# Designed miniproteins, single chains, continued (2): the designs that were tried, part 44

Each design is a single chain, and the fold is of that chain. pLDDT is the mean over its residues in the fold that is shown.

## One batch from the design tools (miniprotein)

Design m5492
Fold by ESMFold2-Fast:
Structure m5492 (fold): chain A 62 residues (1-62)
Amino acid sequence: GPVTAEQGRRLLEAARAATDATTARAVLHEAKKGLANPEASPEGKELSREALRAAEEVLAST
């Protein structure tokens, strides 16, 4: 899971680029790991929350 703001931004970009359920589930899993990581930066956690929401939206529409 993402621990830095940069890693979180890359995960959010992957979520926004996701067009299929498999990719969206992979992003969802990684975002959950980032949120559960106590060493993750506050920015990294916020970006992980955004990526989680984006992945859930893709799954809901697919």
Scores: mean pLDDT 79

Design m5493
Fold by ESMFold2-Fast:
Structure m5493 (fold): chain A 108 residues (1-108)
Amino acid sequence: SLGQQLLDAGDRGDTAGVEEYTRRLAAQIAADPSLAAQGAQTVLELTRRAQESKDPATALALYKAALLLFDAVEPHLEDPELRRRLAIQVTAAGISAVGKVAESEGLG
């Protein structure tokens, strides 16, 4: 599946693959909103991987993927608790990823 290819690209640090599979998955969800719940689970997995990644470039790519995919799924999510949980986890992943990038540039 595109979701699995996206997660596998993240696990190997393939940032270009993460971007491409995220774009394709977001387009699929836009065409078929019934995929939004599965897309939401992929967002949670992306936020977890972004926070666990020690490589700043990979963490940032995974965070950007989670943010873009969250934007694609959010209008189609009926469960407000799931929507709230996604927003919190995307925010946490963003803080973590930006922090890692800032630290990697702050070696001065």
Scores: mean pLDDT 87

Design m5494
Fold by ESMFold2-Fast:
Structure m5494 (fold): chain A 106 residues (1-106)
Amino acid sequence: DEARRRAVREEVRRRQEEIRELLATFHGMAADEYSTAVLLLAELKATKAPEELIEEVLRRLAAALQRDLGLPPAEAEAAARAVWEAIEPEDAEALTATLEALRAAR
């Protein structure tokens, strides 16, 4: 369903933007596309989010790796997946708790 794919893309875009704004608000620093993707992956892992949201973040991360590092598509996809697999459940929970604390302090 094209409408469903569009909704997933918009949700991921909005959630990465929200994380970027949180980090800018509390750290006075610009968050890059990589840091916001990693933090969103941690939140999706901690909350056991639907696979379609996870796959969209991985697609965006792979596209950034292709753009910035010149990685071939297959290598960029593998690298994005390796980032997801490297986030341990306890680290995902800790990072998500930090994001929730920042949201509560708004």
Scores: mean pLDDT 86

Design m5495
Fold by ESMFold2-Fast:
Order: sequence, then structure tokens, then C-alpha cells
Structure m5495 (fold): chain A 57 residues (1-57)
Amino acid sequence: MSPAELYARVAEHEGRRGVEEGVISEEGARATVDAALAGKNAEETARLVQEATRAGR
């Protein structure tokens, strides 16, 4: 796997855990994986997660 794919899989796993614990929304978790697969850096990924979470509400 490429580093981006590995990072995306880790983000997906942690995102699911965060959704189950109520820390983030499912929309936020999906946005995290999509951003990681697109090669976005951590700062941009965090921004996209916040935006998707607010838009999904």
C-alpha cells in the first residue's frame, strides 16, 4: 500500500471508533478518509472534517 492508502485505512479505523464513542460524526469520519486518500495534509484534513460535520447537521 502507498503511504496515503495506509494513512486512509488508519483514519477509517480510528474514525469508526470515534463515531461509536460519539466524538465525531459519520460524515466527519468519511471526510477524513476521503481527504487522506486525496493526499491532503493533516491541517486540511482537520478542516474538512469540521466542515463535513457541520454540513451534515
Scores: mean pLDDT 67

Design m5496
Fold by ESMFold2-Fast:
Structure m5496 (fold): chain A 86 residues (1-86)
Amino acid sequence: SFEDLLDEVMKILADTSLSDDEKLERLKKLLPSISEYIDEVFKKLRERDEAIKNGDYKSAMEILKELGVENIPELAYKLVEKYLEL
């Protein structure tokens, strides 16, 4: 179901024990038809993390808006919607 898939995506994105590469691999296995979009998203998330590391919280917040989302739950929702529309 949509809710089950959304919960699984949220768990992967929020899991602090997983590396970015592990999250990317799990999401691509879960949502294979949007694998290129997931690659683009994770590139932007790495840019966000680097901005946070450098104390640039404004750029970090703007990166999620550039993806068309303002927070992690919105990102998870958008990934599931894109997958189910394909």
Scores: mean pLDDT 79

Design m5497
Fold by ESMFold2-Fast:
Structure m5497 (fold): chain A 97 residues (1-97)
Amino acid sequence: MTLEQQREILLTVVRTGAEHSSNPELSKTFAEVAELIEQERYAEAKEKLEEAIRKAIENKDYTTVEVLTPILASVAALLGEDPVEVVRRIQEEREKA
């Protein structure tokens, strides 16, 4: 799969999340992340997702953590980072909370 195809799939997923999420805070996060990805501001999209996931862990909203973690991993992959390492880090943070 090309980087362009990966970006297109990710954009479709986050846009769908923004439009169809029943959780208004999660919908807002997806919309903001979609805008950053469209602008190729992947580092900022990653920071936004990490902030949202950390807040979800603090609030014990593990459904939001499970939904956003694969999105964060996909954004990290677009930045050349290891998506497995990203998932592992979130799991460790979740276990500490």
Scores: mean pLDDT 82

Design m5498
Fold by ESMFold2-Fast:
Structure m5498 (fold): chain A 81 residues (1-81)
Amino acid sequence: SMAAKLEEIRKIEEELKKWAEENKGTPEAQIELQVKVLERQIELARELGDEEALRRLAESAEALYEKTGEPRFKELAEEAR
């Protein structure tokens, strides 16, 4: 169970970094999906006490905010800190 959760967080961290790099001016539907996924992963990382995962998720959220201007990404980055 724990190992499965850690692996899921690791994979989603990688996907979020890819999204941050490729998504310049992402369409609204894609932004909504990214917000939802990021919210869930921050919750899971917080529940597990994985500070390194939270730091990486914060970085990904900040990058998404810079690229999209969506204020929810900025809020999520602060929550992950």
Scores: mean pLDDT 76

Design m5499
Fold by ESMFold2-Fast:
Parts: C-alpha cells; sequence; structure tokens
Structure m5499 (fold): chain A 110 residues (1-110)
C-alpha cells in the first residue's frame, strides 16, 4: 500500500539521522553512542515488522527506540553537545510522525 511504502521511507529517514548522531557520539561519548546504536536496532526491527504487516510489533519496537533516544538526549543535554541534541531531536520528530502513521493503519484495520 502507499501508506506502508511512505511509512518505510519515513522510518529509513529517521534511521539515517540516527546513524549521523551515532558517528558523532562514537568520538565524544561512548555511552550515548551505545544508546543510539540500540535505538537504531529497534528502528530496524520496526521496519522489518512494517514489511511483515505486523504494525502492533512495529509500534512496540518504536516505543523501545523512543526510550533509548530519551536517555541519549538527556546525556547530550548534560554534556551540552548541541549537535547530538539537534540530531536526536530531529530523529525523534521523524519517528513520532512514523508512530502516527502506524496508529492510523492500526485504526483503519479495526
Amino acid sequence: SKMKEKLIKVLEEGKEVLERALERARTTDPETAQLLQEAIEYVERAIKYVKEGNYEKAKEELFKAGDKLMEALRRAREQNDTETIRLVEEAMEILDKAMGMVDMIIIAEK
């Protein structure tokens, strides 16, 4: 479906922003890098579940990604890492849009 294809593109965009944040964090704070790596892995699982049509599991993986991103954002703020803050906030906005799309698909199937 067009909505499924658009959702996958939005999730891939969010993942690309997180990969940029990860490359930065690897040189500045290894703990933030680990949180971002875990968030990326959850987004990858969400993409897999969307491709399989399992939107409930995709939503669960996106919540887990969000939890890791909140921890990464807290650390970046404590360190005044303005660029990591910017990238994580951008990724969170993209993934929030993706979550809204998942919810709309779930509602349409009920």
Scores: mean pLDDT 90

Design m5500
Fold by ESMFold2-Fast:
Structure m5500 (fold): chain A 63 residues (1-63)
Amino acid sequence: KEEVIEELKKKGEETLANGESALADARRQAAEHGPIYDVAARLLEVGIEVEKEIFEKQIEKAK
């Protein structure tokens, strides 16, 4: 059980890191190209926060 939880944590953290990288790219695009990309960056930011909370809750349930 613990080994599966640790692998899930690692994979989830890698996925979140990739999401944060994509958010950084979206924010850079917003700075260069204006308001439409700012909306996209905000949507991605909210999505990352929601997924992170779901991920953390699932890890706690798996313990």
Scores: mean pLDDT 73

Design m5501
Fold by ESMFold2-Fast:
Structure m5501 (fold): chain A 95 residues (1-95)
Amino acid sequence: MPLSGFEKEEAEEYYKLAEEALEAKKNGDKKKFREALERIKELELKALENLLKDEEVRERLLKELEEYLGKEKLTPEEFLEFYREKLEEEVEKEV
């Protein structure tokens, strides 16, 4: 799903890539499906980086992940690394 950190143009690219992914999946084109998911992953990570620039949003997101993982005092870098790994796992799982 698109994140609130997306600019209008980035959100439009995300939806276009999501449509390309759905079309590739319907057609059984695993290569195009993987390529679309990889591009979506990069856009989502960029949106997360943009969200983390806002102090209030950053504090909320870090706290939510800390509660989910049962950890305290996550850094923005640890947050981005966690989501990078999860998005990579999701691409691997879907293809």
Scores: mean pLDDT 76

Design m5502
Fold by ESMFold2-Fast:
Structure m5502 (fold): chain A 65 residues (1-65)
Amino acid sequence: DKAVEKLEEGAEKGEKSKDAANTLYRVAAAAQSLADSVDKEKFGKLAEKAKKRAEEIEKEKEEKE
């Protein structure tokens, strides 16, 4: 429960650090693994949210330079 909540919170907020995108990709991978083992629908959506956030951060970082 708490772990799932923290994964979603990370995806929603996004970190301001340079490695935030990398961290969110790891979160997406972990959620995807849990989707296979525990609940496909629930963790599949978490993986999608984390990936989307990572892509947003990566795009912002790329365009600032």
Scores: mean pLDDT 67

Design m5503
Fold by ESMFold2-Fast:
Structure m5503 (fold): chain A 97 residues (1-97)
Amino acid sequence: SEKIKEKIEELTKQGVIMGFAAIAPWFEMTFVGKELSEEELEEILIAEALGVADFMAKIAPKEETLKLLEEAREIARELGLERVAEALEEKIEELKE
């Protein structure tokens, strides 16, 4: 789906660059020729976003990680990925503690 590709590209550019840039080709290869529902797409993107957040929390300063996740949350909202935005919001609150 072209819509799926565009959503992945926007998330890669704006908030989840390191993780999504690394996995975007793998995602395209894995799901080539498969139609994904918006729900299936959001579930996959939630898993990936949380994985990237956990990775960033280990290698980057907390302030940089929070800024990246906040930017990713806003982009997810702009793209209409409400469940992805909600998962990122919960992760941001966990990392603030």
Scores: mean pLDDT 65

Design m5504
Fold by ESMFold2-Fast:
Structure m5504 (fold): chain A 81 residues (1-81)
Amino acid sequence: MAELLALAAQADKERQEAVEAYEKGDYEKALEHLDKAIELARQAIEAVRASDLPEAEKERLIAGLEREIESAERKKKEIEK
């Protein structure tokens, strides 16, 4: 559980760092932070699947993490333009 929370928090931090880098015009750094955020979110999904949480709670958490990955992928496409 603590590891899952740490992974989710780290993913959020990487996403925020990506936004700051993008606003600064540092597109390479923004893409790097987005890639890290996506990877950490995927690790958090695996941690949720391996946890003893109720099935409904797992589905809700995984859906949220999947939405975060989709958001990061969309931002990568924006930066590539």
Scores: mean pLDDT 80

Design m5505
Fold by ESMFold2-Fast:
Structure m5505 (fold): chain A 67 residues (1-67)
Amino acid sequence: MSLEELLERLEELLVERGIASEEQARALVKLMADGDLVTGRVALAEAERLGDEETARLIREVLELQE
């Protein structure tokens, strides 16, 4: 899966699960697309704390492609 496809799925999932608003999800995905690894790691920690394995997996895949 491409970085763009992962980020699109992550944006959809964050909104669908009520973790973020549409505006917040888009802003987060844009920061991650721009290479903000700190924002990505914070989002990963939050998803793991909430037990959202699918969201955590997608965030890990995005971070792996950026490192």
Scores: mean pLDDT 77

Design m5506
Fold by ESMFold2-Fast:
Formats: structure tokens, C-alpha cells, sequence
Structure m5506 (fold): chain A 75 residues (1-75)
């Protein structure tokens, strides 16, 4: 639904959505873990306003500001 949530650095993204403001990186290690295979499949993804984020992504990065995320419907 069209709810807006704030996520801080070091927290897990609680639901799929679109970033409205803020920036950082999300770690897909829980989804992929392909870095262990010596073939890095972009475990860290840069995010900014307009980026998609997914439930379970770990917010990491140098930005301490909260991300504002508009939650979308998750199937």
C-alpha cells in the first residue's frame, strides 16, 4: 500500500518500495551471496530517490540520514 516508512543505516528494509528521499546502499547478501563464489553479483546496490528497494535488503552505506520509502504492494 502507499505507506511511507523511514529506514536508518544498518536496518533491514521492511517492505518493497520506491525511495522518495535519501540515499545509501542496500546489501543483497541475504538474497544472493554470490560474492563468496568469487563472482561479485553486485551485492551492494546504490540507491537514491526513485530507486526500488526490496524487503530484507540490509541498508548499508555512508549516509546516516533515514531513507523515506513509499511502500508498494508486495505479492
Amino acid sequence: VGKIVEVYNGEYIPADGIVLSGSGQVNYAFAKRKDENGNVLNQLRDIEAGSKVYRGDLLQGSSPEPLKIKVTKEP
Scores: mean pLDDT 64

Design m5507
Fold by ESMFold2-Fast:
Structure m5507 (fold): chain A 99 residues (1-99)
Amino acid sequence: SEEQIDEALALYDKLFELAKKVNSPKALEIAKKATEIVIDFILKNEKDPVKAVGRVLDVIGDLLDLELYLKKNPLKEASEEELAEMEALLKKLEEIAAK
């Protein structure tokens, strides 16, 4: 449903904000997994093909921006707590996608 797509995108945005704050290669790997889940979910659930393409391009753009951000900023080692928070958001996203 539209509401489920909006919920998935909201979780994705939170995960991406955390990935930028953490600024770690491990955080980028989790963000890439989240990107794949969100793209697949949008393509299966968005009935308007123009909206589906727009949403997918926005998600891809966010990932590219994150990769460029990490290249320009000094990399950090992510804490177990930061990675656990990102993994928890990823799990919630997977649970929404499974419905």
Scores: mean pLDDT 80

Design m5508
Fold by ESMFold2-Fast:
Structure m5508 (fold): chain A 85 residues (1-85)
Amino acid sequence: GEAEGLKRLEELIKLLGELLKNGMEAIREWALEQLGELDEEGLEDLEKLLELIEKVLNGEKPDTSGWSENERRGLEFAINLIKAA
């Protein structure tokens, strides 16, 4: 739900900090560490987070169909942070 969306945005912001310092390899290593701990829902969420990061880095807007207005606003905030950093 929306609470989970906000939690994912917090995780995204932390991942972006690592990306800016250490590049995509740091994100990949983190993702591999998480794969052993995640259930099916967690794996889908991780895949979506990685897709969001890739699309933002490529200057593309990710598909937010089915997202709440608050989740979309949070994503726009995260994108602006990436672009400002």
Scores: mean pLDDT 58

Design m5509
Fold by ESMFold2-Fast:
Structure m5509 (fold): chain A 79 residues (1-79)
Amino acid sequence: SMEEFEKKAEEITELLRRAGEAIAAGDLDTAQALLDEAEKKVEEMKKEFAGDPLVEKAVEHALGLLAKMRAELAALKAA
């Protein structure tokens, strides 16, 4: 349902926000855990709401943010 989609989208947004904060603070282990949890929830949302164009756009946007944050985290871990 739309209400279930909104709840999952809010959870994903909060996890990504917290991951960004952890990256900024240099808390790389916390950032990794938060990004892994966000990715899991994006995968759940993609499976549960398959075929909805609005959900597809939300999934693509979240996957783009995840990829960017994972790249930033990897660069920080390599430094």
Scores: mean pLDDT 86

Design m5510
Fold by ESMFold2-Fast:
Structure m5510 (fold): chain A 80 residues (1-80)
Amino acid sequence: EEELIKAAVEAARDTLRGEGVSDEQADKFAELLEKYFREKGIDGITDEMIDKIAEETGLPRRVARRAVDAAKTVYEKLKS
């Protein structure tokens, strides 16, 4: 699980960098996302949780959702 969470969080961070998000904002987003993954599990992340992370990091919801989708995609690929 630890390795899967780390890989998923890195996928989210890479996606944010690709969207032009600063390293500082991407790191803050990754920190919050990792906490939610540890508390709720990657499959337990809801749209409401994603929107809350976006609000707390100052990112658009669409960008946050793309980052989480990338994280879930990596998780599903590595989990199987």
Scores: mean pLDDT 81

Design m5511
Fold by ESMFold2-Fast:
Structure m5511 (fold): chain A 84 residues (1-84)
Amino acid sequence: MEDIKRAIELEAEISFLVMKYAIAKLAGDKEEAKEALKEAIEKAEEAIKEITRMLEENPNPFLERILRSLRELKKKLEEELKEL
């Protein structure tokens, strides 16, 4: 239960950073968009490491789904960063 709550909190933090990136991009603030995107990627990497550790201790299908989602998101964000 606690691990699931923590994983959801990590997803929420990353979602906030992705939203910050989207707003900066729409505003034409290229530097701010790039910084927000880098921060989102870094946070996603930290979350992936933490959730991977949780799964090694206690396998959970919900955490596996969250981990898969975060890995896909990180890949997408890294591709977007290359285009900036």
Scores: mean pLDDT 84

Design m5512
Fold by ESMFold2-Fast:
Structure m5512 (fold): chain A 66 residues (1-66)
Amino acid sequence: SKELQEKVREVLRELDRLGADGDLPELEAAARRLSAEAGLPQSVLDFILGVLRGEASAAQVEALLA
C-alpha cells in the first residue's frame, strides 16, 4: 500500500504541475496516461479522476490506499 501511495502521489504532483493552466479533458487524458505508465489499477485511476472532477480529495485517495 505504501508503494501504491507513493505512485499515486507522483501522478498527482505531475497532474498539479500540468493543471496550472489545463482544462479538465486534458488533465483526465494525462491522468490516464500517467496511471498506465505507473502501473496503477483501474480502481485507483477512478479515484484520481474523481479528484480532478472535484468529487474526491487527494487526502481521501491516499487514505483509501493506506
Scores: mean pLDDT 74

Design m5513
Fold by ESMFold2-Fast:
Structure m5513 (fold): chain A 83 residues (1-83)
Amino acid sequence: SHMTQKILELTKRKLRLLSAVVELRLVARQKGLEELAEEAERRAREVLAKADQLERQGKYDEAIQTLDDAIDWLEALIREVKA
């Protein structure tokens, strides 16, 4: 169903977000920036909660966009930490 496809996309984005959190934690530890990784993980947790709330309201596209925005800022942070 179309809903199943939207749920699959949400699941893929959640997994990508969690993967980015793990990568940030690893690179931040190498730089001695563990507190930055902990703060980013807390923000990612808040984003996941917001996406879940939007999904429960049937706002699948907004939930996907919320996750995409969070993935973008985490990937940007990873690039900054690696520089």
Scores: mean pLDDT 88

Design m5514
Fold by ESMFold2-Fast:
Structure m5514 (fold): chain A 89 residues (1-89)
Amino acid sequence: ASKEEIDAETYLALAEIALVTGNYDLAIKMAEKARKSKDPRIRARADLLIGQAYLKKGKVEEAKKYFEEALKSPDPVIRAEAQKLLEKA
């Protein structure tokens, strides 16, 4: 299929909206779709969103695993956000 990385960015946006509106399971599903992107930046952003959704569900151990994956990002901004979220979890 001729799917563009724009689809992955759309899944990130949907995951963020779902997270804000309290639809944590939907946030995880949308972010997991974005996580399949070939762009490591998009995958790391998806890991942050999945982790935040698990934190909201009280699943701290699962959340930490996703934040640790985001720490492997080549993007220093994403790594800094992951570190802050790990410290809060």
Scores: mean pLDDT 82

Design m5515
Fold by ESMFold2-Fast:
Structure m5515 (fold): chain A 81 residues (1-81)
Amino acid sequence: SDEEKKKELFEILEEIAEKLRENGLDDLADFVEREKELIKDSSVEELEKALKGILQLVAERARDAGLDELAAWFEEKLKEV
């Protein structure tokens, strides 16, 4: 259902913010948390599009920071959306 899909997408957003914070990327985690709040009432299609954009951004930033395991985790999540 759309409700189940939205729940899964929001759980991924929460995991992204947590992983970023655990790795010292606090500003990026704050960004993801703000984006989550802004898109909370969006359609499944809009949430999927936003999540893909966020995952691409955070994967690139993690790679740039030398956090290759974190980047790989975001890249795997991108395949699931």
Scores: mean pLDDT 86

Design m5516
Fold by ESMFold2-Fast:
Structure m5516 (fold): chain A 64 residues (1-64)
Amino acid sequence: MEKEAELAYNTAYGRVLILADQGKSLEEIKKAGQEIIDSLPTPEQKEAAEKGFKDALDEIKKKQ
């Protein structure tokens, strides 16, 4: 993964975990994740952030 894409992945992943820890709803977490994806300048960064978001959601579902 390129450094920019890796940062985008980690940012989306970490944000989802933080929001879940704060007790935010799944809808709120999805909105925040989409805002991160939409804010990124390149398709590669958007794709990496989307993957990070999905991976973090999967982790939350398995833990709950």
Scores: mean pLDDT 79

Design m5517
Fold by ESMFold2-Fast:
Structure m5517 (fold): chain A 85 residues (1-85)
Amino acid sequence: PPPPSRDELLQRGQQVIDRAMGVRDLASGDTSLSEEEKKEILEIVKEALRLAYEGLDLTLRGDPRAAELIRRAEELVEEARKKVK
């Protein structure tokens, strides 16, 4: 299969940021989650955002590592989303 295009990676990175912020807001407002569960979810979201911003920067620079960082950020956002009850 062809590698992801620059436009695809920019869109995927922006979607990861939007979803990560959504998961953060859901976890912060969820009264059924313990403080420990909220902290765990927020740490995963923080790491996903870090990888997404790095992936977007690498995409703008044409660095082939960009696709892997964005993919890892997407996986972390899904992990965090699954922890929100």
Scores: mean pLDDT 86

Design m5518
Fold by ESMFold2-Fast:
Structure m5518 (fold): chain A 78 residues (1-78)
Amino acid sequence: MEIGEYAEKLALEKGFSEEVARALGELAELAGLSKEEVEELVEELERHRDTVSDEELLEGLKKAIAALEKAKANPELL
């Protein structure tokens, strides 16, 4: 299973929205996360979801994806 599929499945099992699950999948693929890193990320987000809305969480994930896409476009600059 691709890491993005694993992240989406885990997020859905933990009760996150389909939109958040898809964003987590995109982030995991783009960042090249391991299964352990995905599990840690989902656990962190689960701890905070009672204090932040799904919309705020999705916005944060989309911002992280955009930042990683920019970094990957210029990987040799670091």
Scores: mean pLDDT 77

Design m5519
Fold by ESMFold2-Fast:
Structure m5519 (fold): chain A 78 residues (1-78)
Amino acid sequence: SMLRRNILGEAYLGLAEMSRAVAKIAKHDPKSVEELLKVARKNGDAAIAASPASRRPAIRERVERIVKEGEEVAKEAK
């Protein structure tokens, strides 16, 4: 159902945001940051795939924001 797909998409987004947040805390370890950002991208892609077609553009924008914020964290960790 559309409701279940929306819930699943939001759950994957939550996992992506959590991985990014942990990466921000772990900036003293560039390797951990890199792995956490890979997990964030994977969960972001899953969020887009799980979401209904009508919601995908909005979810994609949120995923791109998470990825971009994560890349700034990685840049600071180097």
Scores: mean pLDDT 85

Design m5520
Fold by ESMFold2-Fast:
Structure m5520 (fold): chain A 64 residues (1-64)
Amino acid sequence: SEKRERIEELRRKAEISRENAKFNAENAAKATDERTKRSNELGYESSKLLAEGYEREAKRLEEE
């Protein structure tokens, strides 16, 4: 089913984005310079928002 495949794809993308957020958060915590810290903090926020967006879209498709 095309719909099922799309939902599964979105959930996989959400999981990857959550892993990216975690990776950025860990790198920000280990950063010794302000530029690297800020870059990773921005990466964390972006990846977190992407994960939430993918999860929201997947849930909407499941209910449609």
Scores: mean pLDDT 89

Design m5521
Fold by ESMFold2-Fast:
Structure m5521 (fold): chain A 65 residues (1-65)
Amino acid sequence: SPAKQALLDSLQEEIERLQAEIEKHKDTDPAKVAELKRRLKNLQLQIDFLERSTDEALHQRLLAS
């Protein structure tokens, strides 16, 4: 789905932004880094869920072929 692709792209862009923020603060603000890492983990879980659902859809289409 184009909408699902756009969502995945948006989540990936947000992860890259958070990683850049972590790099900015890694030596100066460990509390901020910890908060950003928690947010990054949540985004990774969302991407993993979406990717797993897509893989199951692909598997179903291949079995139907």
Scores: mean pLDDT 75

Design m5522
Fold by ESMFold2-Fast:
Structure m5522 (fold): chain A 101 residues (1-101)
Amino acid sequence: SLEEILKKYLELASKLHFMPEPLDLSEKYGKNAAPAIATALALIVAEHPELADAAADKFLTIVEKSAIPALQAELERFRADGAPDEVIAFLEDFIARLQAK
């Protein structure tokens, strides 16, 4: 299911950023979740592009506007590391949608 795939990528991204607990789809998160959220979205865009919009819609419900500066910093790290243009554009759109909330 979509929810199972999203949970898997949040668990993987949380582990990659050494978070003490994986991000949960039922909670609300600020700046400290930004690295894991950005990484989960980047992986979903790369591996399951057909699910990317649904993933963004769900993550917008759990990420607070207080995360925006940290998400912008993660976007610039992805850009500096040579992430694909599709990933960069998707993260830019996610941040813009979060700002418009």
Scores: mean pLDDT 87

Design m5523
Fold by ESMFold2-Fast:
Structure m5523 (fold): chain A 92 residues (1-92)
Amino acid sequence: MEEIKKELEAIIESLKELLKKVTNEEVKEQLEKAIEALEEALKSEDKEEIIKQLEKAKEALMKALKATTDKEVILELIGIILRLIGIEEELR
């Protein structure tokens, strides 16, 4: 659990840094939604609620991925999505 929370905090920091670089409003909105969902996951002690918030974050990041044409942003989003999949597998 402690290791999962540290990984989620690291992902939130990565998304906040990515948000500073992005100019597309749709991508910004989806990144903000992903950050909010992950922050809710950090506040929860219930595995099912954490998984639900991780799924919300993944959906938002997938929408951001579809809205962007920036190759650097695309690669960073794919990396974060894969990390979230890994965390969800560990929680199951």
Scores: mean pLDDT 84

Design m5524
Fold by ESMFold2-Fast:
Structure m5524 (fold): chain A 108 residues (1-108)
Amino acid sequence: SYSSKALDTFNELMKKAMTMSDEELKKLSKIAKEKAEKSKHPLVKSALNLLSEMFDALLKRDDPEAVLQAGILEGIIKIILGVLGVAKDDKAAKELEKLLKEILESFK
C-alpha cells in the first residue's frame, strides 16, 4: 500500500519535473539532498540522493547523455520503491511517501 502510494507520488513529481525551470530543478535537487541527509533508512536515503542527482541531470537536458542518465536514475529509484514493496517495509515506504510529498509541495 505505502510503496504503491510512494510510486504514485514519485510519478506525479516526475510529470511536473518535465515542465520545471532550471531554477525550480536546482531548488528541488537541494531539497531532495537535504531530506536524504536527514533520512534514517538506507534505502530512503539512497532514493532521495538519486532523485537529487536526477534533477541535476535534467538541468543538462539539451545533452542526450544527461537525458539518458536521468532515465537510468529514474529506473533505479523505481527499483528501490519495488524492493520496499516486496520487503513489506511499510515504515520505510511511508517515510519515503511523506518526503516525496514534501518535495512535491515545494513547487513554487
Scores: mean pLDDT 82

Design m5525
Fold by ESMFold2-Fast:
Structure m5525 (fold): chain A 83 residues (1-83)
Amino acid sequence: AAEAARIQAEVERTVADARAALAAGKPYRHTLSESKDPELVAAVAEALRQLARETGAVFSARRVGDTVELVVAHPQLVLEQEG
């Protein structure tokens, strides 16, 4: 319960920060340690992917050793309007 609540709070804070960055027309980048908390990494990645889908942005994830870098940004080129 306490662990799930901490993960959820971190996810909500990250999504709010990412949404603010996207609203400002800026990319959002968040870096996490997978070995420290793999459930947090999975939850944050899923939430950011959902935010990207919701806002028409692009989600990407990159692993470098134990570190996972998550990025959400608007498409560089828009050929037609997203629905």
Scores: mean pLDDT 76

Design m5526
Fold by ESMFold2-Fast:
Parts: C-alpha cells; structure tokens; sequence
Structure m5526 (fold): chain A 58 residues (1-58)
C-alpha cells in the first residue's frame, strides 16, 4: 500500500526530528533520561521509515 507507506515515512521523519530535538535538549540540560528517550524516538522513526519503504517498494 503506497499511500500507507508514504504516511509511515512521514511519521518516521517526524519522530526522528522530535528525537533529535530531545537529544539536543537533554545534552543542554545534562538530562541522561531525556537523551535516552530522544535516542529511542530516533530509532522508532528509522523503523517506521523502513516499514514505509517496504510497503512502497515490495
């Protein structure tokens, strides 16, 4: 499903942006939990982009 794949890619990109912002904020405030949460969001975003590509490409 190409439409669903495109939506997953868009959601993945948004999660990566949110994760990177949280990581930057965590570094600024020296908050280890915020940095770890940001990393988790980036990884989840990568997973959604990968899933979206699979729905478009195969």
Amino acid sequence: DVAKGKELIARGKKLKEQGMKLMAQGVETKDRQMITHGIGLVLRGIGLEFEGRLLIEG
Scores: mean pLDDT 85

